# Designed miniproteins, single chains, continued (3), part 64

Each design is a single chain, and the fold is of that chain. pLDDT is the mean over its residues in the fold that is shown.

## One batch from the design tools (miniprotein)

Design m10196
Fold by ESMFold2-Fast:
Structure m10196 (fold): chain A 95 residues (1-95)
Amino acid sequence: MMDEDGRTPLHEATIAGKVEEVEELLKNGADVNAVNKKGVNGLGYNVITGEVYSMFNIDKVGEERIKEIEEVLLKNGAIDLRKNLEAREELLKKL
C-alpha cells in the first residue's frame, strides 16, 4: 500500500535502513521498481531529472547498510537507472 506521498512500504523500509524488512516486502510481491509521486524509485533515483536523491538517513543507517540495501534491491530486479539509460527512458514514457 502507498502512503499519502505515494511512497510504498518498500520506500519507507529502505529510508529506515531495515534490510530484513526490505527483503520481506520483496518476497511478498512489493514492486521493486515502484516510483513515488516525485519520480523517485527505491534506490533514490529521480527518473525525471536524473538526480540521485538520498532517501537514507545517513546519520542512522550508515554507508555499509545503504550498500546492503542497494544490493538486495538489485538482486530482486531493481533497475539501476544510473547505469541503464534505456530503462530510464521507458519509465519516463509511463510518467
Scores: mean pLDDT 61

Design m10197
Fold by ESMFold2-Fast:
Structure m10197 (fold): chain A 84 residues (1-84)
Amino acid sequence: SAAAARQAEIEAALKEAKVTPLELELIEKINEANRLIKEGAELAEIEEKIEEILRLLRELGEPESRIEALRESMLKSVEAAKAK
């Protein structure tokens, strides 16, 4: 499939850049969240993707105080984008 071929190309490029599998997953979830925002998805769906991103950031060693600040910042940005 085109999606699987694109995923393989991204994985190969990031492997050469020495990106870890966890960092690759984070990039993919950020791309999914941006796509949902662009498509005008419901806030609940976007919030679910934000929580997935925050979980991966926690696994990468981000402290809980930064996770909480990022959650608030991301949700405010999404609300502002949807209000336009």
Scores: mean pLDDT 76

Design m10198
Fold by ESMFold2-Fast:
Structure m10198 (fold): chain A 91 residues (1-91)
Amino acid sequence: MKAKIEEAERLLEEAEELAREAGRITGDEEKVLEAMERRREEARRLAEEGDYDGAMSKAALALTSAQLLLIAAEVDKRIAEEQARRKKELE
């Protein structure tokens, strides 16, 4: 069904954007994009087999994983910034 394919693709695009942002923060952009490409291929294969619900589920998992990666990257960035700030205050 067209609507489910379009929604799955939208979720994959959002996941890629979030993962790319996380990769920029951590410096692992190339590795993160490679993982996203694999997840997109899995969802595409399920859609080609007519398993649109499976494709949607894979896309949703990719989005959740990307969101968790971004949260982890932002937390690590904030911790590093706070540590650097405290170090400067000791000077």
Scores: mean pLDDT 76

Design m10199
Fold by ESMFold2-Fast:
Structure m10199 (fold): chain A 64 residues (1-64)
Amino acid sequence: MSVVEVTYRLGPDGLESGREAGRRLREAGEETGRAAQIAANTELASLPPGGTVTVRGVGEEAVA
């Protein structure tokens, strides 16, 4: 089994973007690696230049 980690770090209110990243990871329905990258790219586009979120799991677990 392979686990992929994509890291985002948000400001004080970053938890809201983290929830969205986790939701997108689950919605992708693909392998964790692919879904995590999709979620990360989407959140990165909406975050300020210094924002990061951690997303990892096996298609059914996301932490962000």
Scores: mean pLDDT 48

Design m10200
Fold by ESMFold2-Fast:
Structure m10200 (fold): chain A 71 residues (1-71)
Amino acid sequence: SKAKVEKLKKEIKKLRDELLNSSIDKQPEISEKLFKKQQELTKLTDPDIIEKIKNDPTGQMMDKDIEEFSS
């Protein structure tokens, strides 16, 4: 739903801000949380992305929309 998408975007923005202000020791944990939230957002906004990922295992896909969200 749209509400879940907006919630995930807010959580992703918060995690990105937290990552920028975190100590080196905390960065891996925050990065893992951020990555998981980005994957959830991608799955909710474009289910066809899942099919594309299955057919492109090279990992060249980018979460570009998420990176531009806070700018």
Scores: mean pLDDT 67

Design m10201
Fold by ESMFold2-Fast:
Structure m10201 (fold): chain A 75 residues (1-75)
Amino acid sequence: MEDEERRRRERLEKEIEEGIRDIVLAVAATYSETAQELIDFVKSVVGEEVPEEEAQELIERSRKVREELLEKEKE
């Protein structure tokens, strides 16, 4: 039954691709200081060109979360 093997393989490939993309985006957002660094990193690893606006939002969001965590440790 070819359909079950094909569906399983396609599903696994998509899940791996999405998982890698999510991990790469999370790492890039955490360690990149500029939108351009995030874009270049993601493009070099997964070949996807992240829009500059999305990259800027991810970096700003990451910075805010980090600043909030640091402020909570101060109290």
Scores: mean pLDDT 74

Design m10202
Fold by ESMFold2-Fast:
Structure m10202 (fold): chain A 60 residues (1-60)
Amino acid sequence: SKLELAKKYMERLLETLASIKDEKKRKSLANQVREFAKKFLEDYPELRKEIEEKLDKLLS
């Protein structure tokens, strides 16, 4: 399904972000991914919330 593909794509982005050792760079890219997710997941609000919560953990 399109939802399943979108989830896998976002999970791959989160894995990439988590691999970045530089905290400032990781936070900057995580904010860019957050803005991207707002548009990319606009039809999937529950998945968007899940992804935003995971991004928040990367920013803390």
Scores: mean pLDDT 82

Design m10203
Fold by ESMFold2-Fast:
Structure m10203 (fold): chain A 81 residues (1-81)
Amino acid sequence: VRPEQADLSPEERARQAEMLKKALDETYENAKKAIEAGDRVAFEYYSSKIVGLLIQAVGLDDEEVIEHALKKMRELDKLAA
């Protein structure tokens, strides 16, 4: 949940959202590379990391980041299927 003391400015929230989006994009690219290399262990690791980032996005209550994470997960599932 959001820390009451922080009462973060919209700018701070936007920065956290941007960091999560960058981490999602990076993790997605790493997961794609793992699929291309046939590295199932690496793929599972990066898939789990995306789920962790989605949980953080839900905690941040940022619909754009949540949608971004879900979109990346869906693309990854299609690519791995």
Scores: mean pLDDT 78

Design m10204
Fold by ESMFold2-Fast:
Structure m10204 (fold): chain A 57 residues (1-57)
Amino acid sequence: GGHSTGGTLGGTGALLAALERGEPATAEVAKQYADRSGAEVSDEDAERAARAAHLAA
């Protein structure tokens, strides 16, 4: 299951991967991961993804 936006989905997946690597799940990290993967994510989507990752952990 997931959100309806591709950018948000990509950001959430990247944040979960970052948490597995020991990186903090923040909006800034989400944006950096999305940028490295070639995906675009807004500040709001990045923050939402970071909160979702923290809640899932």
Scores: mean pLDDT 65

Design m10205
Fold by ESMFold2-Fast:
Structure m10205 (fold): chain A 72 residues (1-72)
Amino acid sequence: SARHRRLVGELLALGALELEKVGDTLHATLTITPANAAFLARYSDAEIRAALEEAAREMGASRLDLTVVDRT
C-alpha cells in the first residue's frame, strides 16, 4: 500500500533501515538510535513488519528476515 511504501521510504531516508535482497529473502536491518527513537516509537512492531513484508513482495522476495539493532 502507499502507506507502507511511505513508511519504508521514511525509514530509509532517516538511515534507520538497510535492505538487501539475497535470493528469495529480503534482509532488513532496522537500527534504533537516540536520534530516530521518537519517530520509530510512533509505529508498532506489527506495522513495521507488515510494511517490510509488503516491500519484500514488491521486490520479488517470498521471505523477510528482520534484524533490529537497538543503540539507544
Scores: mean pLDDT 84

Design m10206
Fold by ESMFold2-Fast:
Structure m10206 (fold): chain A 65 residues (1-65)
Amino acid sequence: GAAGIAEAVAGGALLRAGDQAGATAEARAGGAHGAEAGLAGMLYGLAAGDPEVAAAGALAYRVGS
């Protein structure tokens, strides 16, 4: 839900800034909320046309799976 989208947005911003370690930490935190949270973030990023947000959500989805 909203938490997964917020985590994907934060992770995407970190990826855009070149902070790979921060983006990985956000993906692990998102994964702890379950696969559904990561999937929501990925779908939000795809719908918004933001590849970094979509990538962060996809990472969280895989961690949560």
Scores: mean pLDDT 72

Design m10207
Fold by ESMFold2-Fast:
Formats: C-alpha cells, sequence, structure tokens
Structure m10207 (fold): chain A 87 residues (1-87)
C-alpha cells in the first residue's frame, strides 16, 4: 500500500495518534524536513508537505493525545527526533 500523504495538520494528527498509541516500549518520531517523511520507531508511516513548524506541532500534539508525555527532542541535519516518555 502507498504511504499516506498529508497537507492538513488536523488530518496528520488524527492519523498519527492511533499509530503512536499502539506503541508500548518507546515512542520515537523522526521527521525529515528535506523529504517530508515521518518515521515512528524506525518505520516510515507518513509523508507531508506541511511546513516544518506545523509538522513538529502536529507530532507533539499526536504524542500528547496518544497518552505519551513529551520527552527530549533534537535536530541532526535535516532530521528532527521527537521522543515520547511514559511514567
Amino acid sequence: GAIPHFTSKEDLVNYLTPLIAKEEKRAEVVYDKETGEIYLNGELVAKTTLSGAVTHDAIVEALRKAGWKRGVSYVEGNKIYIYGTKK
């Protein structure tokens, strides 16, 4: 099947939230600003043409809605790494 492509922040949040909620051990979301690709725990799950800031906000909101607390985030080259933590 084709990887879904998002142009709406709301649609991206609604898509990512149930996928992230299924994760039990870790929630690592990697966003590649050059390609628009979004990876969850190393798996390509979505692609977007939204701006980097809007995509970052969507990922943080999806993590929160999925029951993960926002952990650390860092930038390496064109990639942004966003981690969810649980108590």
Scores: mean pLDDT 85

Design m10208
Fold by ESMFold2-Fast:
Structure m10208 (fold): chain A 71 residues (1-71)
Amino acid sequence: SQDEEQFQKNLRELVTLLQQNRSKIPKEKLQQILDRLHDLLQDLADGKLSVEEATKKVQELIDEVRSLVAS
C-alpha cells in the first residue's frame, strides 16, 4: 500500500542518515535514537502502532538526526 511504501522510504532514509553520520552524532543521542527506533519497530510488529503513525515517528527521528548533524 501507499502507506507501507512511505514507511519503507522513511525507514531507509533514517538508516542511511545514521550510517553516513554515525561519527557526527553524540554517542548518547545515537543510543536514544536507536532505542526509540527499536521501540517503534516492536510496537509496529505487535500491532500497537499503525503504519501511518510509525511513518510519522520515523520522520520525527529523521528530523532530529538532521538537526544533530547540522550542528
Scores: mean pLDDT 86

Design m10209
Fold by ESMFold2-Fast:
Structure m10209 (fold): chain A 67 residues (1-67)
Amino acid sequence: MEGAKGFAIGKARETAELARKLYGPEVAEQYIKRAEEVKNKTEDEAAKIYDEFSRELERLRQELEAA
């Protein structure tokens, strides 16, 4: 199924929501664009993107806690 791509897109959207709260909608839109690009990736590439967004999400969450 679309598992890896779906998870990567979902994680990118979570990251975009945090980025929107910290930096505004323009930065969030960049994350959404990256999420859309996942549709054109392989499952292996999507899994790597998921890991990258997971790490970015955790960093942004820590920044949001300080804000």
Scores: mean pLDDT 77

Design m10210
Fold by ESMFold2-Fast:
Structure m10210 (fold): chain A 87 residues (1-87)
Amino acid sequence: MEDEVREIEKKLEEIVERLRPVLERLAELRDRLDRTTDPEERRRLEEEIRRLSEEVDRLVDEAAPYEEKRQLIRKSRAEGKPPPPFP
């Protein structure tokens, strides 16, 4: 039974789903920044891009422990080590 692996995969999928719209919004804002001539609009876009970039960093950091745990489980299986009889 691999409920722990399933929970890790679910958490990673949730983070990916949260990350996708942020990355799409960043691309849209960068495209708008390249096209805008209004200095006030440029400053607002730069501030929003900065905030979204910080959100991307936070989501990547949130995913890191789950990805590490996932890799440790995979490594343990590859090494042929049985899980201890008592956790």
Scores: mean pLDDT 76

Design m10211
Fold by ESMFold2-Fast:
Structure m10211 (fold): chain A 97 residues (1-97)
Amino acid sequence: SEVDELMAEMRRIRDDARNRYNNFMSTRPNLSRQEQLSLARENLRWFDAQLRQMDGILDRLRAITDDRAVLREAVLLEAEVTMYRLAIYVEIKVLEK
């Protein structure tokens, strides 16, 4: 169904976001301040683009289903990606001086 396809895309974005965040955190200790800022800003742009895509999927889900469990899962997936974005944003602000 369209709902199943949209939910699969939401989960894919969340999995990609989790992997990207974990990779960022694991590489940071080996980078200079300038390299960390560059990488963090690149990741922030990627997360912003993915969150816009998730917003579009969530709007479509709201239009085609009243299933509260599906909508709750979709919102929680977006919330997780939003938390990774926030963590990266905080790191940028700390690194900027």
Scores: mean pLDDT 92

Design m10212
Fold by ESMFold2-Fast:
Structure m10212 (fold): chain A 93 residues (1-93)
Amino acid sequence: MTYEVEVIGGTGRQRAGEVRRLVVESSQSAAEIAERHGISDEAARVVAEALAAEPADGAVFLNGIEVGGMSREEALELARRNPQATVAVVTRV
């Protein structure tokens, strides 16, 4: 399955609050995601683990843990206020 994943935070390659949009196949490993998209190994692991759970459309993950009841806009705000946190929002395409 193909997903669009919006990743915010992650160490060292993004400006504070910058959203990085990835198109990811659910069969891709964390290493493949990191190499292809130039994101950190930690951010790539969060994305791979999120997709392995076959998440619902609009699912939000904070440091690899699914957070229920959070909107995309709330997730973006959380990431801006916590620049060390990795936030991933998953959309099916």
Scores: mean pLDDT 72

Design m10213
Fold by ESMFold2-Fast:
Structure m10213 (fold): chain A 89 residues (1-89)
Amino acid sequence: MLSEEELERLRKVAFDLVREAQEIAKYAKENNDVEGAIKRLREVGERLKAEYGDEATVDALIRHFEALLKEGPEKAYEMMGEPASAPPP
């Protein structure tokens, strides 16, 4: 069963996914390559599901980001925002 430390790690991985998704959305916006962005996002999601077994959380995040990218990479970038949770020194 997942401990609180494992849940924290999963949450951290989800935050890393969000950050990568923001970079992917920016890439898609600059290059108009939404399909490539979605492909990368999907592979990251499948890997996270396999490693952590939390399909519900990962699937929800991937579906949400994929939908935003399909609506438009600019909208995805806006909706994701810039995470203000940089680790403090």
Scores: mean pLDDT 69

Design m10214
Fold by ESMFold2-Fast:
Structure m10214 (fold): chain A 81 residues (1-81)
Amino acid sequence: AERAEEARQAIREAMAGRGETIAEDTSDEELAEIAGRLAGETVSPELVELARRATLALLTGDEEALARVEAELEALRRARA
């Protein structure tokens, strides 16, 4: 709950910095799509989907989904080292 609200606020602040406003009733799925779009401007395409999944897991409180994304990120990091 607390981490989810922090993530929602971070996404809203990032979009506000670009001159875009997000409705307060925007769904967690829509916020995750926005986070994926923002990530696509700074990271590789393969990391965009992981960023979207991580954001959705944080917003919904799905700790197992978050752990899976973290494991995939660590595997990708090791493969590139």
Scores: mean pLDDT 74

Design m10215
Fold by ESMFold2-Fast:
Structure m10215 (fold): chain A 78 residues (1-78)
Amino acid sequence: EEEIRKEFNETLKKVEELVVEGKYDQAIELVKSAIENFQKKLEEARKKGDEKLERIYQRYISFLKYVLKLIERDKARK
């Protein structure tokens, strides 16, 4: 649980750093990659019947999709 949260937070920090540097395409690719990685882990959690991990990964994926939308909007304005 804490380990997954740390991974999620580290991903968000890297995305923020790329956005601050104006590297929007790299930030978008990183978010998309993170979504794919968490989707893969979500599938593994489902196969194990780990409902707690499934809920955690679903929540993080939803948030990353929201972040992706924000970055795409910011890029379109600049």
Scores: mean pLDDT 82

Design m10216
Fold by ESMFold2-Fast:
Structure m10216 (fold): chain A 69 residues (1-69)
Amino acid sequence: MLEERLKRLAEEAAASPDELPDAATLARGLEAQRVALILELHPELLEELKEKKITEADKIKEFIEEFLK
């Protein structure tokens, strides 16, 4: 899950010995992991997202950040 996603990012970086992922790509991966972790800790948020039919990643992030405020 979260650890596996991080591992995949690291493996992709290792596959390109002379190139590292851009900071933006790395930050995107970390944000995805953060969102996944929050949803696992708060399954009620998943239910709310389904009820509101929010499927776009950007909207999901906004909803979670709104909840964390």
Scores: mean pLDDT 61

Design m10217
Fold by ESMFold2-Fast:
Structure m10217 (fold): chain A 73 residues (1-73)
Amino acid sequence: SLAARVAELHEQLAKTTDPEEGRRLLEELRRLAREELERNPEAYAFPGASESQRETAAYSRLLIEAYGEPVET
């Protein structure tokens, strides 16, 4: 899932000391945020929101999903 992949990359970014690896991880995180926006654009269609704000909202939602309570039934 996108949420699980975001969590994995977020943890790797926190642990890395290599600037090249850090840059790669950040680009992958941005790609996943954009993928979420493409998959569910109406959930992020805030009036007056910039592309950066929508990307940040998508990223935050994926982190909440990844680190929040897993499933019900």
Scores: mean pLDDT 74

Design m10218
Fold by ESMFold2-Fast:
Structure m10218 (fold): chain A 86 residues (1-86)
Amino acid sequence: MEKLEEAKKKIDEAYQRALDRVRESAKQGPEAMRRATTEAAAEVGSLGNELAEKYPEVKEGIKKYTQEAIQRLIAEGDRLIAEVEA
């Protein structure tokens, strides 16, 4: 499999785990969800950096995909928090 495709798959899996964590934190309220979103975004970023170092030939593609995943996670987290606060 292409190295970029493998990295994207790992980032997608991390993104899904991050969202599940944010959803689970809803039981503790919107402040807990904000913390979970921030921590999860940092974890996705760390994974992206690790993968970029492991696969330097596709480093730029990994960095771009990681940043897009972080932005999606923050946006979805904010949306879920807004629904809980409504």
Scores: mean pLDDT 84

Design m10219
Fold by ESMFold2-Fast:
Structure m10219 (fold): chain A 89 residues (1-89)
Amino acid sequence: SSMEQKKKDEQTVERIREVTERALSGTDEENVRLAGEYRREGTKGSVAAAAVLLTAVGIGEEATESIAKSLSPEAREAVLEAVERVRAA
């Protein structure tokens, strides 16, 4: 079970990194649409990915910290780095 959880955490970190690159290169409209899809999926990782996308279009900052705190330390770090990067763009 702990090996499965670690694999899921690694997949979440990878997804957050991919979503960060998408957010930086995508349009605001595409970022909002994709964020809606991830929110509908309803996993902690997908909701975190949605928060990164919404941060890139200038919304959802306070919710992102609460979402990040609910994740593993590695996934949390990936989300916080992603948010900082999209804000700086």
Scores: mean pLDDT 78

Design m10220
Fold by ESMFold2-Fast:
Structure m10220 (fold): chain A 56 residues (1-56)
Amino acid sequence: SAELEAQLARVLAALGLASPAEMRLLPPERVRAAITAVVGAEAAEAVLDYLYSSTP
């Protein structure tokens, strides 16, 4: 969804990453922590699901 895309883009910008593929290469614990810090705990699971369901 557009909302999940926007939230993921904010996390990418916060981490200094260019693409979701780069974020998927990071340790899962670090990815979860970064997403939670940017979008909050209530949105974090949806953003994580969006990030990993778009693989490969």
Scores: mean pLDDT 79

Design m10221
Fold by ESMFold2-Fast:
Structure m10221 (fold): chain A 80 residues (1-80)
Amino acid sequence: SLEEAKKEMEKIAEEIKKILEKAKKDPNLDYVKAVKEIHKLIQEMEDILEKNPELKEYYLKLYDEIEKEGDETQEELEKK
């Protein structure tokens, strides 16, 4: 259902945000592996969007939230 698809997208977005938050706190994090995991999760969100094109605006909102978290993570990494 559409509501189930929304919940799946939210869970994936939360998982991406957790990876980014961990990257801020863990200086020994494997960034190549973390980036691969994030790309895989984004692809999973895009697969849900392809099956549920009505969710495009919702997907863009979640993506904006992910980008904001990513920008904050990058700034913290550059301070090291």
Scores: mean pLDDT 77

Design m10222
Fold by ESMFold2-Fast:
Structure m10222 (fold): chain A 81 residues (1-81)
Amino acid sequence: MSMEERIEKIVEGFEKMLKGLADDLKARGASDELAEEVLRAAYDWALREVEADPSLSEEQKKELKERLEEVLRRILEEIRA
């Protein structure tokens, strides 16, 4: 797997995870505020995992953090709408 493919798969997996988590929380009757808190906690965990991954370069970690942040932002906007 190329490094580009690896980054793309990580971002896609994270987006799928956050969407699934948001949908599950909403289906269980969670408030928008609770859903946001849980999604932010999942994002913080993902950032720590990226920083701790010795197989990723400094540049790849930066790219991943930026892309993961954009995914979180978009999903939070969808929840608030």
Scores: mean pLDDT 81

Design m10223
Fold by ESMFold2-Fast:
Structure m10223 (fold): chain A 74 residues (1-74)
Amino acid sequence: GSVTPQDVADILRSNGFEIEEVTDTKVVARKGDATITANISGNDVHLEVEGKLDPATLVAIVQALVDRGANVTV
């Protein structure tokens, strides 16, 4: 299945992130001092993480994206 920027944004919101930017190929989200940039190309989602993020939160985001059919890299 195709993962959309909206699917990525909804997963990030569900994990407590505020969405800063959504484009056809990118979602930027922030939670406290952590920023996640998700780069989307077809079913491939590359996550760039800046700042302090709880590892369990990152695992939850990756798992939710994989469950939606994404190939996830960090």
Scores: mean pLDDT 86

Design m10224
Fold by ESMFold2-Fast:
Structure m10224 (fold): chain A 65 residues (1-65)
Amino acid sequence: MQVSRETAAKLKLVALSTDPRVTIEEKDGEIVVTAKGMSADDKANYKAILEEAGKALGKKVVFKE
């Protein structure tokens, strides 16, 4: 059972930000994510996780390749 949707989303963002291929920035209520040097499969997986986290936090997620 999910104990806190918001806390889980924040933990996911922190975990992903430790990947040197990923840069996460907050701009005017948006979460901007830049991923470089990743396989297509890795990018798709990260995108899915980040979209779920963004919805849980009530913020728009923008992906840059």
Scores: mean pLDDT 74

Design m10225
Fold by ESMFold2-Fast:
Formats: structure tokens, C-alpha cells, sequence
Structure m10225 (fold): chain A 100 residues (1-100)
């Protein structure tokens, strides 16, 4: 995925203190200027669109739900700029809301 490629590039630059500092400042900026709620809402929309896509393609509801949830867990385009714990908390909150 694009997120995995970006994360790999960031890891390759880890030895450069300036790059590490800029990534940390960017993570903090995203957390301060983009609410967790906005990220959660975007992931919920992505889940609904993916589940509907698979249902229209003839997948049974249980399988469509499972696949859509796995895609939400993997589709963290913000992981490069957000702390891993915060990203996991966001995913957990999305999945919790989807159990309603």
C-alpha cells in the first residue's frame, strides 16, 4: 500500500536527526490540527463504501463485513505521521462504532 511505502521511506531516513525531528513535529501537528474524530469519520466512510462495494459484487454480508474491517485496519494513510499507539486507538474506536 502507499502507507507501507511511505513508512518504509521514513524508516530509511531514521538515521537523519533532522528528518526524524520533522516527522515528529508533523505527527504532533496532525494530532493538534486534525481531530481524531475527523480521522475516525473518514475511516467509517471508507468502511461503508468498501462493505457496499463487496455486497454489490455478491459477497455474503458476513464476509463483506470481515474484509471491509481488515481494509480499515490496513488503510492507515496517516500512519507515517501519527504515533502507532494513536493509530491503533483510532482503528479500535472505528471498529467499536461499527459494532452498533
Amino acid sequence: SLSAILEQLAKQKKADERVSKLLKERQQDILNNNTKEEIIERLEKFYKEMKEFFLKRGLPEEKATRVAKELVKGELHFRLFIDEKEAEEIVEEVLKRLEE
Scores: mean pLDDT 67

Design m10226
Fold by ESMFold2-Fast:
Structure m10226 (fold): chain A 62 residues (1-62)
Amino acid sequence: MEEAVKLVEALRNGDREKAYRYASKALGVPESKVRNAFRYGDEEIFEKILEAIRLGHEALLA
């Protein structure tokens, strides 16, 4: 959950490198896999990133 909150904060700040790092930690996958998903497309990884963003927003509202 902490990594999901940091992902949302990185996205709000426009920090793409931090967003990739925290998405990697939130999903439990290598940062390179997150970067490759954005470059080449990976629907499964995108769905997991969107879910992590949703959970981060919910945690910030609590």
Scores: mean pLDDT 79

Design m10227
Fold by ESMFold2-Fast:
Structure m10227 (fold): chain A 108 residues (1-108)
Amino acid sequence: SSLEEVEAAIEEIREGNVDIALPVLESAVSRLVREGRVDDAIRGLERAYKVAPDDEKGRILKRLGDTAAQGGRTDLAIQSYQKQIDLLNQNGNDDAAQQVQQRLQQLQ
């Protein structure tokens, strides 16, 4: 099931296997959203974010923001994009931060 795939991906992310696990998580999340299970998708991404290595949290925050926006969870989408902008600026990636800022402005 999609929930079992989410749980398996979270365990792999916890172990640092993000490159292998993130595509599995994204596929399972996309299926949950298509099935109208947006809250399950968001919960899975929030749990993945909490256990992810710090250098990988930005990738999960992007997916969390995108999923929240698609599901109409505007406040969560804004918060996730703001955290992503902060991480990108800390890493000196100003161009990527500007792109996320433009996306955030479309929600406001």
Scores: mean pLDDT 84

Design m10228
Fold by ESMFold2-Fast:
Structure m10228 (fold): chain A 102 residues (1-102)
Amino acid sequence: AEEELKKQKERIEKVVEKLRKALVEAAEKNNGVLTIEEIAEIVQKVKEELKDPEELYFLDLIAGMLFEAALKNNGVLTIEELEEVLDKALEELFKKLEEEAK
């Protein structure tokens, strides 16, 4: 149980880190903001790099959180807002895994 929890947390961290790097790099090239369409394109590129079904599942959940945040923010996210959503996604997914492990 404890080893399984650690492995799932490592998968989430890997997905968040890949997505953070891709989103921040794209936003830096685009005056520090990304539209929902640009976020979707970057998510698709990250999805192509991932082969693990569990990592793909976590990517889908994180992508959903990014799209919801962008929709509530006139269809755009700044670098600061992107990082806030990714940090929140990491915390919420870790909490869910820990609750399921009890």
Scores: mean pLDDT 84

Design m10229
Fold by ESMFold2-Fast:
Structure m10229 (fold): chain A 70 residues (1-70)
Amino acid sequence: MITEEQRRRILEEGERLARELLEKGASEEEVLTASRATVEQLLDQLGITDEEDRRRVLEEVERRVRELVE
């Protein structure tokens, strides 16, 4: 199961990448795609295999990315 600390760090990394891509002029779709891929890679590296934990983290990163676009 994912810890609150691990979840926070993964979300911070996804948001950091999103900010960098937006600064370079990437579209919302490109930012969402890249951020999701990075988050999924981090979840894999940490051995987070629970489908519910993965789904919740991915939903949260999508929400945060959309907030950054506005």
Scores: mean pLDDT 81

Design m10230
Fold by ESMFold2-Fast:
Parts: sequence; structure tokens; C-alpha cells
Structure m10230 (fold): chain A 61 residues (1-61)
Amino acid sequence: MTPYDVSAEQLPQSIISVLRRSGRRLTPQSVDELLYSAREHSGLPESDVQRIREVALSLLE
């Protein structure tokens, strides 16, 4: 796997921004959908995905 050039701390903010820009409601399900896509495309390790998910969910309502 090629190392990804994104910060785990920054990625939750990006996910929230993408959801907001795409007109989707900010929900845990929407966050999970984007995280799944990012994991499949970027090759993020599962430990990083879990951490990113926790932070992204804390940014929701």
C-alpha cells in the first residue's frame, strides 16, 4: 500500500464538509458511508478508520 497523505485528525472535518456540501444530512450513517469509501479507496488501516469515526461522530449534533 502507498502511504496516504491525509491527517487522521483532519479527515473527520473533511468528511463533515463533504456531507454538508453534497446536501446530505449529517448522521452517523452518512459518516460511515464516506469512511467506507475512503477506506476502500485510500487504504486506510482499520485502527485509523476507528479513530477518525470517533472524531467525526463527535462533530455531529
Scores: mean pLDDT 67

Design m10231
Fold by ESMFold2-Fast:
Structure m10231 (fold): chain A 59 residues (1-59)
Amino acid sequence: MTVEILRNKIKQLEEQIKKMAERFEELTPEEISHYENLVDEVDLLKLLIEQIERQLKAE
């Protein structure tokens, strides 16, 4: 998987997170759990990008 694909995935997830955050007070407990899962997925993808970039620069 390329860094570009991962960054595009993060952008899509961040858009979903933003839309949910705008109506956060109206979210059900199940939707809040989904929001938390989206945030966690973004954090994991960011760590994966950092690891890939670190390996590409480590000689």
Scores: mean pLDDT 80

